Designed miniproteins, single chains, continued (5). Designs and how they scored, part 73

Each design is a single chain, and the fold is of that chain. pLDDT is the mean over its residues in the fold that is shown.

## One batch from the design tools (miniprotein)

Design m18517
Fold by ESMFold2-Fast:
Structure m18517 (fold): chain A 80 residues (1-80)
Amino acid sequence: DPVKPVKLTKEQFDKAIEEAEKLRKELGFTDDTPVEEVAKYLKEKYGLSENEAKVLGAFITSAPLLRQAREEAEAARKAQ
């Protein structure tokens, strides 16, 4: 495997988006599901603090949009 002096953050971020999309599907959340509802279930399922559940909930609700934006941004960056 190629060795790059990169923090795991980028790869963890990519996997986090995939995991978030999978989790949305598993829990039955839709694009219309409010962040508060997602955060509530995350708090119960993972035992997260209120702030962590809200942050992760926002990430999960926006994961499909983040993925699309990221793919578009990567294509644009490769063109430069």
Scores: mean pLDDT 68

Design m18518
Fold by ESMFold2-Fast:
Structure m18518 (fold): chain A 96 residues (1-96)
Amino acid sequence: KREELERQIEAAERAAELLAEAEEAVREGNMEKAIELVREALKVLREGEADESTIKAVENSLKNVEEAKTKEEAEISISMGLIAVAVELTALRNEL
């Protein structure tokens, strides 16, 4: 149980890093890189067996970034995914 929890924490921390990099990529105007980073974050969360609600939140962020017409829309979408990951990370750390 503890090793499983530690793996989930590591996955959530890595996903948060990738989503933060995606926000930076959007600010720089590199939407292709931002989309790839959000996709990698989603993969990390799935492999780490993150909570289904967190996975769905990041899936929605990916869809919204792909459909975004402005940098502001893309940034908001990534921020929402980051918040979901941060909430899960806090919950996991409190369980440890």
Scores: mean pLDDT 84

Design m18519
Fold by ESMFold2-Fast:
Structure m18519 (fold): chain A 79 residues (1-79)
Amino acid sequence: DGKAAALETENQDGGAAGRESVARYKDDAEKIDEVAEVMKRVGPLAGAYAYDAAAEVIPENAKKYQEEGEKLRAEWEAE
């Protein structure tokens, strides 16, 4: 728990870059999905952050993106 939280906090500044990248493409939902896929390959936490930002930008698909983000967080936890 503490170890995972510490790593998450240290990645806070780095994860913000992924969120900012998603925000850059906020007017193109297709590109947002592609950015999330790329971030997922960089790491599950980065992917989760991208899906979280996508859920905020596209509320119509928020539940879908939240579900994918939770999936990636569980994958990170199992690592």
Scores: mean pLDDT 64

Design m18520
Fold by ESMFold2-Fast:
Structure m18520 (fold): chain A 96 residues (1-96)
Amino acid sequence: APKVTQTPKETTVKAGSSVTITQSTDGSGLYNFQLYKKLEGTDKWTLVGSASNTQSATFTVSNLKAGRTYIFTLVATNVETGETFTSEPSTVTVLE
């Protein structure tokens, strides 16, 4: 099975700073990557970035609010097969 990786797994940023999230696969062919976020303790996922027909994607996420923890997850879809893969989520803590 292809390995799908999202980095960093855990990071801390200052208020007003951007975080860079990188997604990649060792699978064959091309993938569509979608980055979702939610506030920790909530159930509402929001799409924050997408990249199509690639084996890696880098997303810069800004405007994260001070004193909050966000959870980021990815969905990678193989373009030819339609199979979906997810990695472990990333946790981003925003300092005050």
Scores: mean pLDDT 84

Design m18521
Fold by ESMFold2-Fast:
Order: sequence, then C-alpha cells, then structure tokens
Structure m18521 (fold): chain A 72 residues (1-72)
Amino acid sequence: GMAELGERARRGGEGAREAGLAALKNKDSSMGAAAQHGGREARELGELAGDEEGIRAGTEGVKAGSQALQAG
C-alpha cells in the first residue's frame, strides 16, 4: 500500500545518502552514480506515496550521490 511505499522511499533514500557519503569520502564516481540513481528512485516512490519524509530522504540521497559523482 501507500504506507509501504513511503517506508520504502525513506529507507531507500537513507541508504542512498549513506552510500553517497561513503562514495564521496572514497572519491568513487561509480558508487556516487549508483547512490544518485537510488536517491531518485526513492524520491519517486515518496512522490507516488505522498510521503514528505520519503521525498526528503530521496532528495538527500540524490544530493550526496551527485556530490560524490562530481568529486572524482
């Protein structure tokens, strides 16, 4: 249901943010790209669910992944 999508978005976004931060520290552009992609998927799920926390988490994941991708 929508609640499940929102929870998935929140967890996915948090995971993407953690992966993006790790990629940034290690200057791993490939992992940064993966984190950016995961963050976008989480944001889309949050938008479908109407879950503001999921949208925020996904957006943060995209930012972290994008920073890592650019830092290579």
Scores: mean pLDDT 82

Design m18522
Fold by ESMFold2-Fast:
Structure m18522 (fold): chain A 106 residues (1-106)
Amino acid sequence: MERLVELVRELLRLAAESTESLAEYIVVEDGRLRIVGADERIPAELLDDAVPLFRATDPALAARSEELLREIERLLKEVPEADAPALLRRLQAEATRTLRELGAAV
């Protein structure tokens, strides 16, 4: 699970370097971890525990950002349902800390 934390941190750092980014979120849906885009209909209760991710859209960063998102999505599919809520909370804490650090730097 350390790999998921590393990938989330790298993704958020790339988004901070991009001029624009698109919001993506990790949520628990039907006991499984899933990535959803900001343009999808997400129930408010799922957003309360969601892990904020951002996809870099600048051409120089977009390909790496997409690679990181695909690897995160692949690893999330391997997470047992019993572990999903605890992992979501851990990733949320790590993402929130990284976003605060990046917000202070810009």
Scores: mean pLDDT 76

Design m18523
Fold by ESMFold2-Fast:
Structure m18523 (fold): chain A 81 residues (1-81)
Amino acid sequence: LEATAASVAELAALGAELRARHPELTEAELLAKAEEYAAKARELAEKDPEKAEEYLREAQAYAGAARPAAEALAAELEAAK
């Protein structure tokens, strides 16, 4: 959960490019894709950690593209601290 400024910028750039590539996707569809890739990453974490990391990056890009979800997650994290 600890992200450097560089990691945040990279995820923002990936999310912006994904939105430009798929402008027709709704926020709910972007979140569904993020959860799908996150689930695949979890399943592969022990069997194929390199591929799991690729899926995790995809999940983060989709989550970044769904801005309202990112804002909700930020609020949840702030409430936890």
Scores: mean pLDDT 67

Design m18524
Fold by ESMFold2-Fast:
Structure m18524 (fold): chain A 64 residues (1-64)
Amino acid sequence: SEAEEILKRAEEILREAEASGNTEAATVAAMGLKEVKEAIEKGDLEAARRTVENTERAVREILE
């Protein structure tokens, strides 16, 4: 399902952030995953997708 794909993407972002050893990136990724889970529980797939996209961008910016 779309929700499962969004959740997997958020979990992958967290794994990469944790693997980087950057605490700021890991914190941002963990907060993003929590927000994605909350949006999915509410049935708001638009919010979940927006949150994962914003989280991915923020983590990439920190890791550059």
Scores: mean pLDDT 87

Design m18525
Fold by ESMFold2-Fast:
Structure m18525 (fold): chain A 86 residues (1-86)
Amino acid sequence: MMAERQKAREKIEEVRERTRKAEELAKDPSKQLEAYEMALEAATEASKVAREMHKLGDMETAKEAQEVAKEAGEVAAKARRNAQAS
C-alpha cells in the first residue's frame, strides 16, 4: 500500500514533466505531432495510475492522477488540432 502510493506519486511527477515538455514542443509548429504523441502517452499513464489508486482506495491520489491526465489530454488535443491545420 505505502510503496504503491509512493510509486504512484513518482509516476504523477513523470507525467507532469512529460506534459511540460509536450507544451514546449507544441510551441514549435513543426513538432505538433511529437507534442501530441508525448502528451497522449502522459495522459494514458496518468489514467492508469488513477485506476490503480482508486482500486486501492486512495481516492485523493486517484483524483490527483485524474486531474493530471485531463491536463495532459488537453495538451494532446491542442497539438493534434495544430498538426491538422494546413
Scores: mean pLDDT 83

Design m18526
Fold by ESMFold2-Fast:
Structure m18526 (fold): chain A 95 residues (1-95)
Amino acid sequence: SLASRLGGLNDLLAASLSKRQLGELLGLDEATIRRSTHEELLARFSKRLAELTKAGDIEGLLELGKRLAELLEKEPSRLPRAEKALEELKEILEE
């Protein structure tokens, strides 16, 4: 389904973000980001993403995808898988 595909793309792209970018995506303040580990922030994101995917919330998944694309365009990931996933996400967002 589209929800499962968007969930998978968003998960892979989020894993490519820095700790700062993950914190910004989660709407956390700077102090909270500094106190948190990358693993903790990624776990929080993955939980939210799983809930949206299970609910079939296409609008919420697209909104997260757009924010992920904006963050990665500003600071590109060093992972080749992330570049391909970003291209696929951009194609979906352009529909």
Scores: mean pLDDT 78

Design m18527
Fold by ESMFold2-Fast:
Structure m18527 (fold): chain A 91 residues (1-91)
Amino acid sequence: MEELFKKGREIENKLVEAQKAGDREAARRHLDELVRVYAEYFKELTGDDELAQEFERRMREVADRALAEGKSVTEILLEITHVGSELLAKK
């Protein structure tokens, strides 16, 4: 859990840097990594593989849309956090 949380924060920082640099390809790759790390964290936290898969799917959908719309990293993370919070409440 703690290791996955640390990885998430590191990737968030890389995503912010890529967006500031205007590197859309790097931003997309880091966002994809972040969604995967959050899904792994959710799986470890809940022990529910099906719920973790649903979480990854929903977060990826929201993240891809927000990135395509040109939303800031902060806005993307806020939308992802809302999905995660709702699904965690159902464990």
Scores: mean pLDDT 75

Design m18528
Fold by ESMFold2-Fast:
Structure m18528 (fold): chain A 78 residues (1-78)
Amino acid sequence: SEEARRLAEEAAARGEASSPEEARRIFAETIRELVERFGLSPESATRLLKSVASEALHPEIEAGGREVAEELRRRKEE
């Protein structure tokens, strides 16, 4: 959706101005929000964020996506 895309664009802009560790945290939070609010899979949310962010941020986006995927796996056991 347009709202999900806007959220991803805002996160990409914040990540660009942040350290790698801070950017990864921002991306993990954004991917979590995309999953919870918009029903995206962590993979789809990660792809959306990568589509709007510069290539230099892709490793941190992918790391954030993996963290959220692991978090959801653990939550499914509850």
Scores: mean pLDDT 83

Design m18529
Fold by ESMFold2-Fast:
Structure m18529 (fold): chain A 61 residues (1-61)
Amino acid sequence: SSKLERRRALVEKAAPLLSPREREFLRLVAVDGLSLNEAARRAGLSAAEVMATLEKAAALQ
């Protein structure tokens, strides 16, 4: 879908600005469709790190 295509493009744009754990989190949410909580657990991110990652991604629009 166009929404999934936009999410994939966002992950590509954000990747250079993110740590490896933040990149994994964003991929799990945007590409694999996991919930924020499940993706955070798998990537090993705190709630604050999740929010920071989402803010970085949003700034790239």
Scores: mean pLDDT 79

Design m18530
Fold by ESMFold2-Fast:
Structure m18530 (fold): chain A 61 residues (1-61)
Amino acid sequence: MSAEEELLARFKEVFRAAQAGAPEEEVMARLGEAVRWGLEQGLSTEQIVALIAEAAAEVKA
């Protein structure tokens, strides 16, 4: 799986957890970890923002 595919999957997990009623603190911590991981993989801020938007749209339906 590419870094982009893995990061998209991580963001979807975060947003699904939020929809399931996970605490805001946990959701924000997981989102921050996913962003940090994406930066470590060499993804640009623009790519990360696009993946967050894509994951949120797919989870919201």
Scores: mean pLDDT 82

Design m18531
Fold by ESMFold2-Fast:
Structure m18531 (fold): chain A 75 residues (1-75)
Amino acid sequence: TKEKLDEIVNELKEKVEEYLKEGLITEEQKKEILKGIEDYKPYLEDFLKNATDEEVKELKEILLLSLENAVELLK
């Protein structure tokens, strides 16, 4: 589960860094989003303990879309 957790968290962090580089978010907004990811991490870890590979893929897609929507709302 740790490997799957690290994969999802790292992909989310990479996307946040991409948004910062593109000027879609500020440095302060990046810090807030990263804090939210860290705060959510224990819940994600609990989910991943019993999740199938397909459920992990679906969750990753949902989280990436949720991040995209959150960034859109910050405009």
Scores: mean pLDDT 80

Design m18532
Fold by ESMFold2-Fast:
Structure m18532 (fold): chain A 88 residues (1-88)
Amino acid sequence: DGYDRIDRGDVDSAIDIARQYMTQGNYDQAIDLYQRALQVQPDVQGYINLGQVYRMQGNYDQAIQYYQQGLQIQPDQRAQQNIQRLQS
């Protein structure tokens, strides 16, 4: 209920909560919130956030895919550096 309202009306709050889950190591909850935020507002930061959480899980293939999708919307130096690091 609360998360559904945040995901529909407040993307920034959903992203902040997802970041907190990431710092706690609760990657599944972070992925869920980031994906919901991305469905409401597709942007570079949403793809970068999903790339980061998959990288933290050790799912490098998914991390690279999300970073690449973000870069197709807007160039981002940090995302480019993360892709290079994961491919090395």
Scores: mean pLDDT 75

Design m18533
Fold by ESMFold2-Fast:
Structure m18533 (fold): chain A 97 residues (1-97)
Amino acid sequence: MEKLKKALEEAKKAFEKYVASLKNPSPLQKKLVEEAKILLETAEVLLPTIPESLHEEFIEILERLKEILEKENPKMQDIINVGVDLGILQLKEYILE
């Protein structure tokens, strides 16, 4: 749990730094910010209920999101891929009960 909380906090910090770095953001950059924000909000909702068996996979997804946001030019496709994996993780939580 603590490693998971740390991974989420680090992803949030990367997001805040990315948003702060944007001077005259393009429409695509604005959309990327919106999509990344939705992913972080989804992760916060999942965090208190995620089973221990899925913690490592969840940490890997959050670390990947952080790495994408720390890039000079984050790609929308990479953000979408993180969203797909997070959605699959949420479905796995439901199935495992």
Scores: mean pLDDT 84

Design m18534
Fold by ESMFold2-Fast:
Structure m18534 (fold): chain A 55 residues (1-55)
Amino acid sequence: MALAQRLSGDLDAAYQLGRQLAGEPAETQLRVLQQLRDASPEAGKAALEGLEEAV
């Protein structure tokens, strides 16, 4: 289903965004993570995992 493929791509993008966030100031990291979490709990979790692995 196209929907499942889109969700998989969105989670990969969120994870990569989290990795990129490791280079940003802590205030920016927190703000972006909160925005992602509010929009999608799964995307927020993926981004947090990316940030944790990048550090």
Scores: mean pLDDT 73

Design m18535
Fold by ESMFold2-Fast:
Structure m18535 (fold): chain A 88 residues (1-88)
Amino acid sequence: MSEKEREGFLYESEATLYLMAGYIAKKMGDYETAAEYYGKAVDYLDKSIKYLEQSPKSPLVQQSLKSAKQMKEILEKLREEAKKKAEE
């Protein structure tokens, strides 16, 4: 595995952690914290995408890029929903 590929997958793992933390905060009614954690998850996915785009284009890298981009779009929507709920 290349260094950039390794970094890309590491950032994807960190994004997953923040996604889970955001979901737990949302379930507890802490929408402000949920929005913050979803924002961090988006940040880590952006870093993952940048590193994976610089990596050799194996099927695994291509699948991870597609999944990361889809998850980023979902997380950006979740962040905005949480921000809206926090302001209610």
Scores: mean pLDDT 84

Design m18536
Fold by ESMFold2-Fast:
Order: sequence, then C-alpha cells, then structure tokens
Structure m18536 (fold): chain A 75 residues (1-75)
Amino acid sequence: SLLELFERQAEETKRWVEEHFPPEVAKEINELIDRLVEAAKEVFEDPKNEEAREKFLEALREVQEKLAEALAALA
C-alpha cells in the first residue's frame, strides 16, 4: 500500500543518510525521518484529522530544513 511504500522509502533514505553524513548528523536526520514516518501513519489512518495533518507538515519541514543544513555543511 501507499503507507508501506512510504515506510520503505524512508528506510532507504535513512541508510543513504548513514552512508553520506557524519554519524552525529545522520542520527539527527534519521530521528526526524522517524518522526515524519510516525506522523504519516496518523494522517493515513485519518486524513481528516487536522492535528495529524499539522504534525505531518511540521515533521516534513523539519526534515527538509535539517537535510538542507547538512548538505550545505558538506559544501
């Protein structure tokens, strides 16, 4: 299903992060990815839940922001 695909892609992303970033940075990014996956589960269970949608969007923003920061540090 869509949730299973999302979870699988998240695990692949976490492995990629571990291969390409320093351990402390990878840990921080992967903790944010874990939060995003948990928020996604809540949204997929009840897409009409406003609180679940807000948590998902916030988690997504945090992952994007941290990843952008980590990539900039590699340059």
Scores: mean pLDDT 86

Design m18537
Fold by ESMFold2-Fast:
Structure m18537 (fold): chain A 60 residues (1-60)
Amino acid sequence: SVEEITAKSLGDFIGTLTGEKLSEEEQREVLKVFMEEYAKGDEKAALRAAIEKALELSKK
């Protein structure tokens, strides 16, 4: 689905920045955070929240 492709792309991008790979489940969690914040109408806050969640998950 589009959500799966977007989650993977976002996860790959963050993985490149942090040197870590996110699992599919972790990628979906990042996308969920992004979409929830984006729905509030603040795309900058949505991107920030997604990056923070991805960094939290990559800290294994």
Scores: mean pLDDT 69

Design m18538
Fold by ESMFold2-Fast:
Structure m18538 (fold): chain A 60 residues (1-60)
Amino acid sequence: SEEDILAALPERQRRALLAYARSEDKTPEGYEKIGEELGVTPEEVRQAVLDARAQIEALL
């Protein structure tokens, strides 16, 4: 299930992906807001989302 796949992700990647999925703003400005929430840089958020998506694709 989707929840089982999410549980298999590293915590950082999982948190970033869930924050991104919940966000109404899918633009670069959305990454800045998520970074503020998680205490990381916007580029780290973007990278974590990309890494999470790559890991999900590998699990399928």
Scores: mean pLDDT 74

Design m18539
Fold by ESMFold2-Fast:
Structure m18539 (fold): chain A 85 residues (1-85)
Amino acid sequence: TTTTVKGKVIGIAEDEENVYLRIELDEPADVKVGDKVRVKNLKTGEEAEGTVIGGNSKYLLIKLPKEKAPDLKVGDEVEVTITKA
C-alpha cells in the first residue's frame, strides 16, 4: 500500500555516502523504519527514492544516496510517497 503526504524539510545532514532529511509532515502518517519513500521537491519537481531510518508519524528521518539526492534546502515543501516494507 502507498500513501502520499505533504511536508516540509526541517533538517539536512550529510556523510560521505548519504543525505539525511528530517521532514515534518503536514498530517500524521503510518510509517515504519524500513519503509521506502519517494521525496519530491515541489519547487523544482525533482524526485529521489530513500528509506525511512527513524522518526515517528509526524517527523520522518529519511536516508538517500548522495548521488541521487534532490537539491533540497531547509524550509522546502516536499511531497512524500510512502511504500510499506
Scores: mean pLDDT 81

Design m18540
Fold by ESMFold2-Fast:
Structure m18540 (fold): chain A 93 residues (1-93)
Amino acid sequence: REDEEAELIARLEALLREIIERATDPEVVELAAQALAAVEALRSEDEQVRQQALANLVRLLEEIIQRSTDPEVVALAREALDLALELSRTLLS
C-alpha cells in the first residue's frame, strides 16, 4: 500500500507541476500551487492530516476544472482528480 500511495502521490505532483507550467490564468496557477502543497501534506504519517489534505486537494482540483478555459489544463486536472479519488479509496479502506 505504501508503494501504491507513493506512486499516486508522485503522479499527482507531476500533473500539478505540468498544470502550473501550462496554465496562463494566474488564478489557476495559484490553485494548482495550493494543490501541490496539499499533495506534500499527503506524505504525513498523521491520518487526519492526510485526510484533510486529500479533501483540500479534491476541492482545489474541482475549482481548477471549473475556472480553466484551457482544455489541456482541464484534462490534466481531471486526471489528477481521478488519482486523488483513487487515493481516497485506498486511505478509507
Scores: mean pLDDT 83

Design m18541
Fold by ESMFold2-Fast:
Structure m18541 (fold): chain A 57 residues (1-57)
Amino acid sequence: SAAMDDAAAESAALAPQIREQLAKTEFGDGEKTVTVTYTDADGKEVKRTIHIGREAA
């Protein structure tokens, strides 16, 4: 989505942060919600809540 720079930037910034949080969080119930914190391009701290379920592996 070239017209949505925010979406692209958010995905790029979240990818490593989400992966690390997911690796440390146990999902015994198969579905969980995790909050990830990352720093945006302006050096501002941003929080995102991610819903974890059965997605493409």
Scores: mean pLDDT 59

Design m18542
Fold by ESMFold2-Fast:
Structure m18542 (fold): chain A 83 residues (1-83)
Amino acid sequence: AAAPRVLVSRSSAKVGETITIVGAGSVGPVTLTVLKDGAVVASASSSSTVLVLDFTPTEAGTYTFVATDGLGRTATATVTVTA
């Protein structure tokens, strides 16, 4: 099975700008987790092998997006958010 992937629409954003995240894997379910400073601030899951999440940050900082597949494998992407 192919490794999971996470894609982000942008690598930098301002507070209030929507970031579109795509989590994909060859094995479902796929879960997307959003972390800020090591804390989970959002999550979404899909029973399919692809999940699209629109996320609008309310705080400046570095956000990490983690895609996890049905086998527990992960992929990560980061976005820097400014005020």
Scores: mean pLDDT 82

Design m18543
Fold by ESMFold2-Fast:
Structure m18543 (fold): chain A 96 residues (1-96)
Amino acid sequence: SSDVEKKLKEMEEITLKITKLELEAFAAHKAGDLDKLEEKAKKIQELTKKLEEITKELLADPSLSVEQKLRALVLYLSSVATEYVVRQMVEKAKAK
């Protein structure tokens, strides 16, 4: 449905924003800028939470195809992995 495709497109746009924030977090980590790293980590966490909610809405739709479910899950799980990596970078930076 057009509503499902719109939600999938919104998820793709959010995932691109998370990727940009991940690159900015890597740059902040390399520079030793803990405040900026924590700021980027929080933004990634917020966007990942938004993807979780959209994914739950899509998975509750009984008309969703297996391919559409897989697309949503891949986008969400990729963002969860990114959030985990950046959170680990924050924890390691704080330990120094």
Scores: mean pLDDT 88

Design m18544
Fold by ESMFold2-Fast:
Structure m18544 (fold): chain A 76 residues (1-76)
Amino acid sequence: SKEEAEKKLKELEKQAEEAKKKLSPELIELIEKYVETGDDEYWSKIMELIKTKEELQLVLAYLSYLLVQKELEEKK
């Protein structure tokens, strides 16, 4: 339902905000550029900077949120 989709989006937004607070500015910039361009070079740089499984989860949370936002912008 629309209400379930809105709840899920708000949950993703909260996870993304928490992730953005814990991620370095460099990782945030690389994630944003990867979403914008789709260039694997940015993804490779992100993976080189990730030191822990926790950082990977934060990257995935922020990435997922940005991808959902991009899809909503592209959907006519």
Scores: mean pLDDT 80

Design m18545
Fold by ESMFold2-Fast:
Structure m18545 (fold): chain A 89 residues (1-89)
Amino acid sequence: SSANLSMQKQLRKQEEMKLLEEIIRRVEKNEETATYLQYLRAAASYEELSKITGSKDYQIKSQIYLGKSNDLRLDDLNLSIDTLLIDSS
C-alpha cells in the first residue's frame, strides 16, 4: 500500500539521520584531537542531513567543518615550513 511505503521511507530517513548525528557527535566530542579527515566526515554528514531535511543550517555547518578541515591542513603545512626555516637558520 502507498501509506506503508511512505512510512518505510520516513523510518529509513530517521534511522539515517540518527547515524549521521552520531558521526557528528563523535567528531565534536573529540574536537581537540580531531584530524582533518574527521572534520571532512563531519562536513559530509552535515551535507547529507541538509539534503534529507532541506535545512540551510546543516548546509552552513557542513561548510564550517569543511573550512576547519582546510585550516587544520594549512596549519600543519605552515608548522612544517616554520620548522624547516628554524633548522636552516
Scores: mean pLDDT 77

Design m18546
Fold by ESMFold2-Fast:
Structure m18546 (fold): chain A 82 residues (1-82)
Amino acid sequence: SMKEEAERLIEEVEKEKEELIEYLRKVLSDEEVKRVEANLQKGIEAARELLREGRYKEAKLLAESTLSLIYMLKTILKKIEK
């Protein structure tokens, strides 16, 4: 169901966020890491709110967009770490 897909994607975003934050701690200041984490968390909370409201398609879209952003940031970090 669309609800189950949205729930799965939000869970995946939370998992990928934790991995990203661990990598960011190696290359960014504590203040910068906190800002990135706060911004990603706002996206997760917004997706959860949409899910709570029964807006499953919008929750899925927001979760997918947030996940894409996380993957893009991970790609950039790999270039910095070398």
Scores: mean pLDDT 85

Design m18547
Fold by ESMFold2-Fast:
Structure m18547 (fold): chain A 91 residues (1-91)
Amino acid sequence: LVERAVELAAEAERLTGAPLTEEERAELAALLARLSPADQELVLRAAELFLEAARAKATGSASDEEIAALVAEGQALLASVAPALEAARAA
């Protein structure tokens, strides 16, 4: 799970050009560690969908409609785990 999160963060940094600081990476790791394994999987799936949408937009490989669908799926997954995310963030 940690390896998957690190790979997704590295891909996001490559796509956005904005590297996470050591403190931001530590906060993300701590946040994920406070979630149940099932909620961690939902967050990582949402991140994968957002990265796919960002990559498709950057490369022009998908239509605006297809990109919007990927973003909507990611947002729906985050919405399902939002209470757990807010609790973890507040801790």
Scores: mean pLDDT 72

Design m18548
Fold by ESMFold2-Fast:
Structure m18548 (fold): chain A 96 residues (1-96)
Amino acid sequence: MELTPELQAAREEHLPRYRELAELAQKDPKNKELLIEAILELAKGFRVLTEEIRELIEKLVEAYIEKKEEEAKKLNEELLALMKERLAERLEEERK
C-alpha cells in the first residue's frame, strides 16, 4: 500500500517520538503519562487523533493501571474501531 505524502510526513514526524516514549513506558509501566503520550504520538502519526480518541486513550491507560480488565478491553476495542474508521475516512479523502 502506498502512503500519501501527508501521511508519510506525519509518520516521519511522530513515529520516532512514539518509539522513544514507548521504550520509556516499557521501563516504567506504571507511568500512565508516558504511555498516554506514546499512544497520542502514534495516533498523530496516522492522522487519526481527535478529542474523542484522546479521551479514550486516557481512559484506557487509567483502566489498565487500575487493573479494570473488562473496562480496558471495551475501551481498547472502541478505540481501535474508531481509529480504523478515521484512518479509512482519511485514506478515502486522499484517494479522491
Scores: mean pLDDT 71

Design m18549
Fold by ESMFold2-Fast:
Structure m18549 (fold): chain A 70 residues (1-70)
Amino acid sequence: MVLSAEELRQLFADAGLDLPDEYVEALFAAYGDEEGRLGQEALRILDLDRDGTIDAADVRTFYAFMVAGR
């Protein structure tokens, strides 16, 4: 699975969270593929259960980690 920047934002929006553009740009700069999508390596950061899907629990946990890291 791969995600575009808009698909990543939509996942956070569906969980009731707003993902900053600055963070999206940083992720894509570090882990984005040549087509501007997040590949398998980047998705493992978000996919905490490693089943190849990202659910609301995963995005909530990741958001809490991002906020705590600021």
Scores: mean pLDDT 64

Design m18550
Fold by ESMFold2-Fast:
Structure m18550 (fold): chain A 82 residues (1-82)
Amino acid sequence: SGEELAKEAGRLGGEATRAIREGDEEKAIELIREAEKYIKKAKLTEKQKQALKDGLDQTAAEAKSNGMERAAKAAEELRKKI
C-alpha cells in the first residue's frame, strides 16, 4: 500500500541520519537513494509528504553539521522531488 511505502521511505531516511551520525556518508547516500525508490512508487498524502520532507530536512542538517556535503545534497535533492 501507499502507506507502507511511505513508512519504509521514512524508516530509510531515519537510518540515513543514523549513518551520518556514525560518520558513514556513503551509507547515508545509499539509504537516501533507496528511500527515493519507495517515494517514486508511493501515492503520497500531503501529511506523508510533509513528514518525509521534515525527516529529509533533519538528515540534510545533520549531514551539513558533519561536513558531509554529498549526503546533504542527496537529501535536499530528494526533498525537492516530494
Scores: mean pLDDT 87

Design m18551
Fold by ESMFold2-Fast:
Structure m18551 (fold): chain A 86 residues (1-86)
Amino acid sequence: SLSELLKKINDFINKAKEEYKKRQPEIKRKVDTEWKEFAELMAKGEEKVKENPEQGLLDYLTELMRFHDEKVRKERAAQEAARAAA
C-alpha cells in the first residue's frame, strides 16, 4: 500500500541519517554539503507527498533512487581509484 511504501522510504532515510552522523567526524565538509542536499530532498519529497500522495510519492521515490545511484557510483569510483593507487 501507499502507506507501507512511505514507511519504507522513511526507514531508508532514517538509516541514511544515522550513517551520515557516524561519518561526520571523518568527512565533515563533504558530509555537511551532502546532508544539506539530502535534507532538502526529503523536505521537498514529504511536502509533495502531502499535497499529492500518488504523484508526489512517485517523484520522491525517483529522486531518492537517483540520489542513491549517484552516491553508489561515486563511492565505487573512489574505491576503484584507491585500489589502483594501492
Scores: mean pLDDT 72

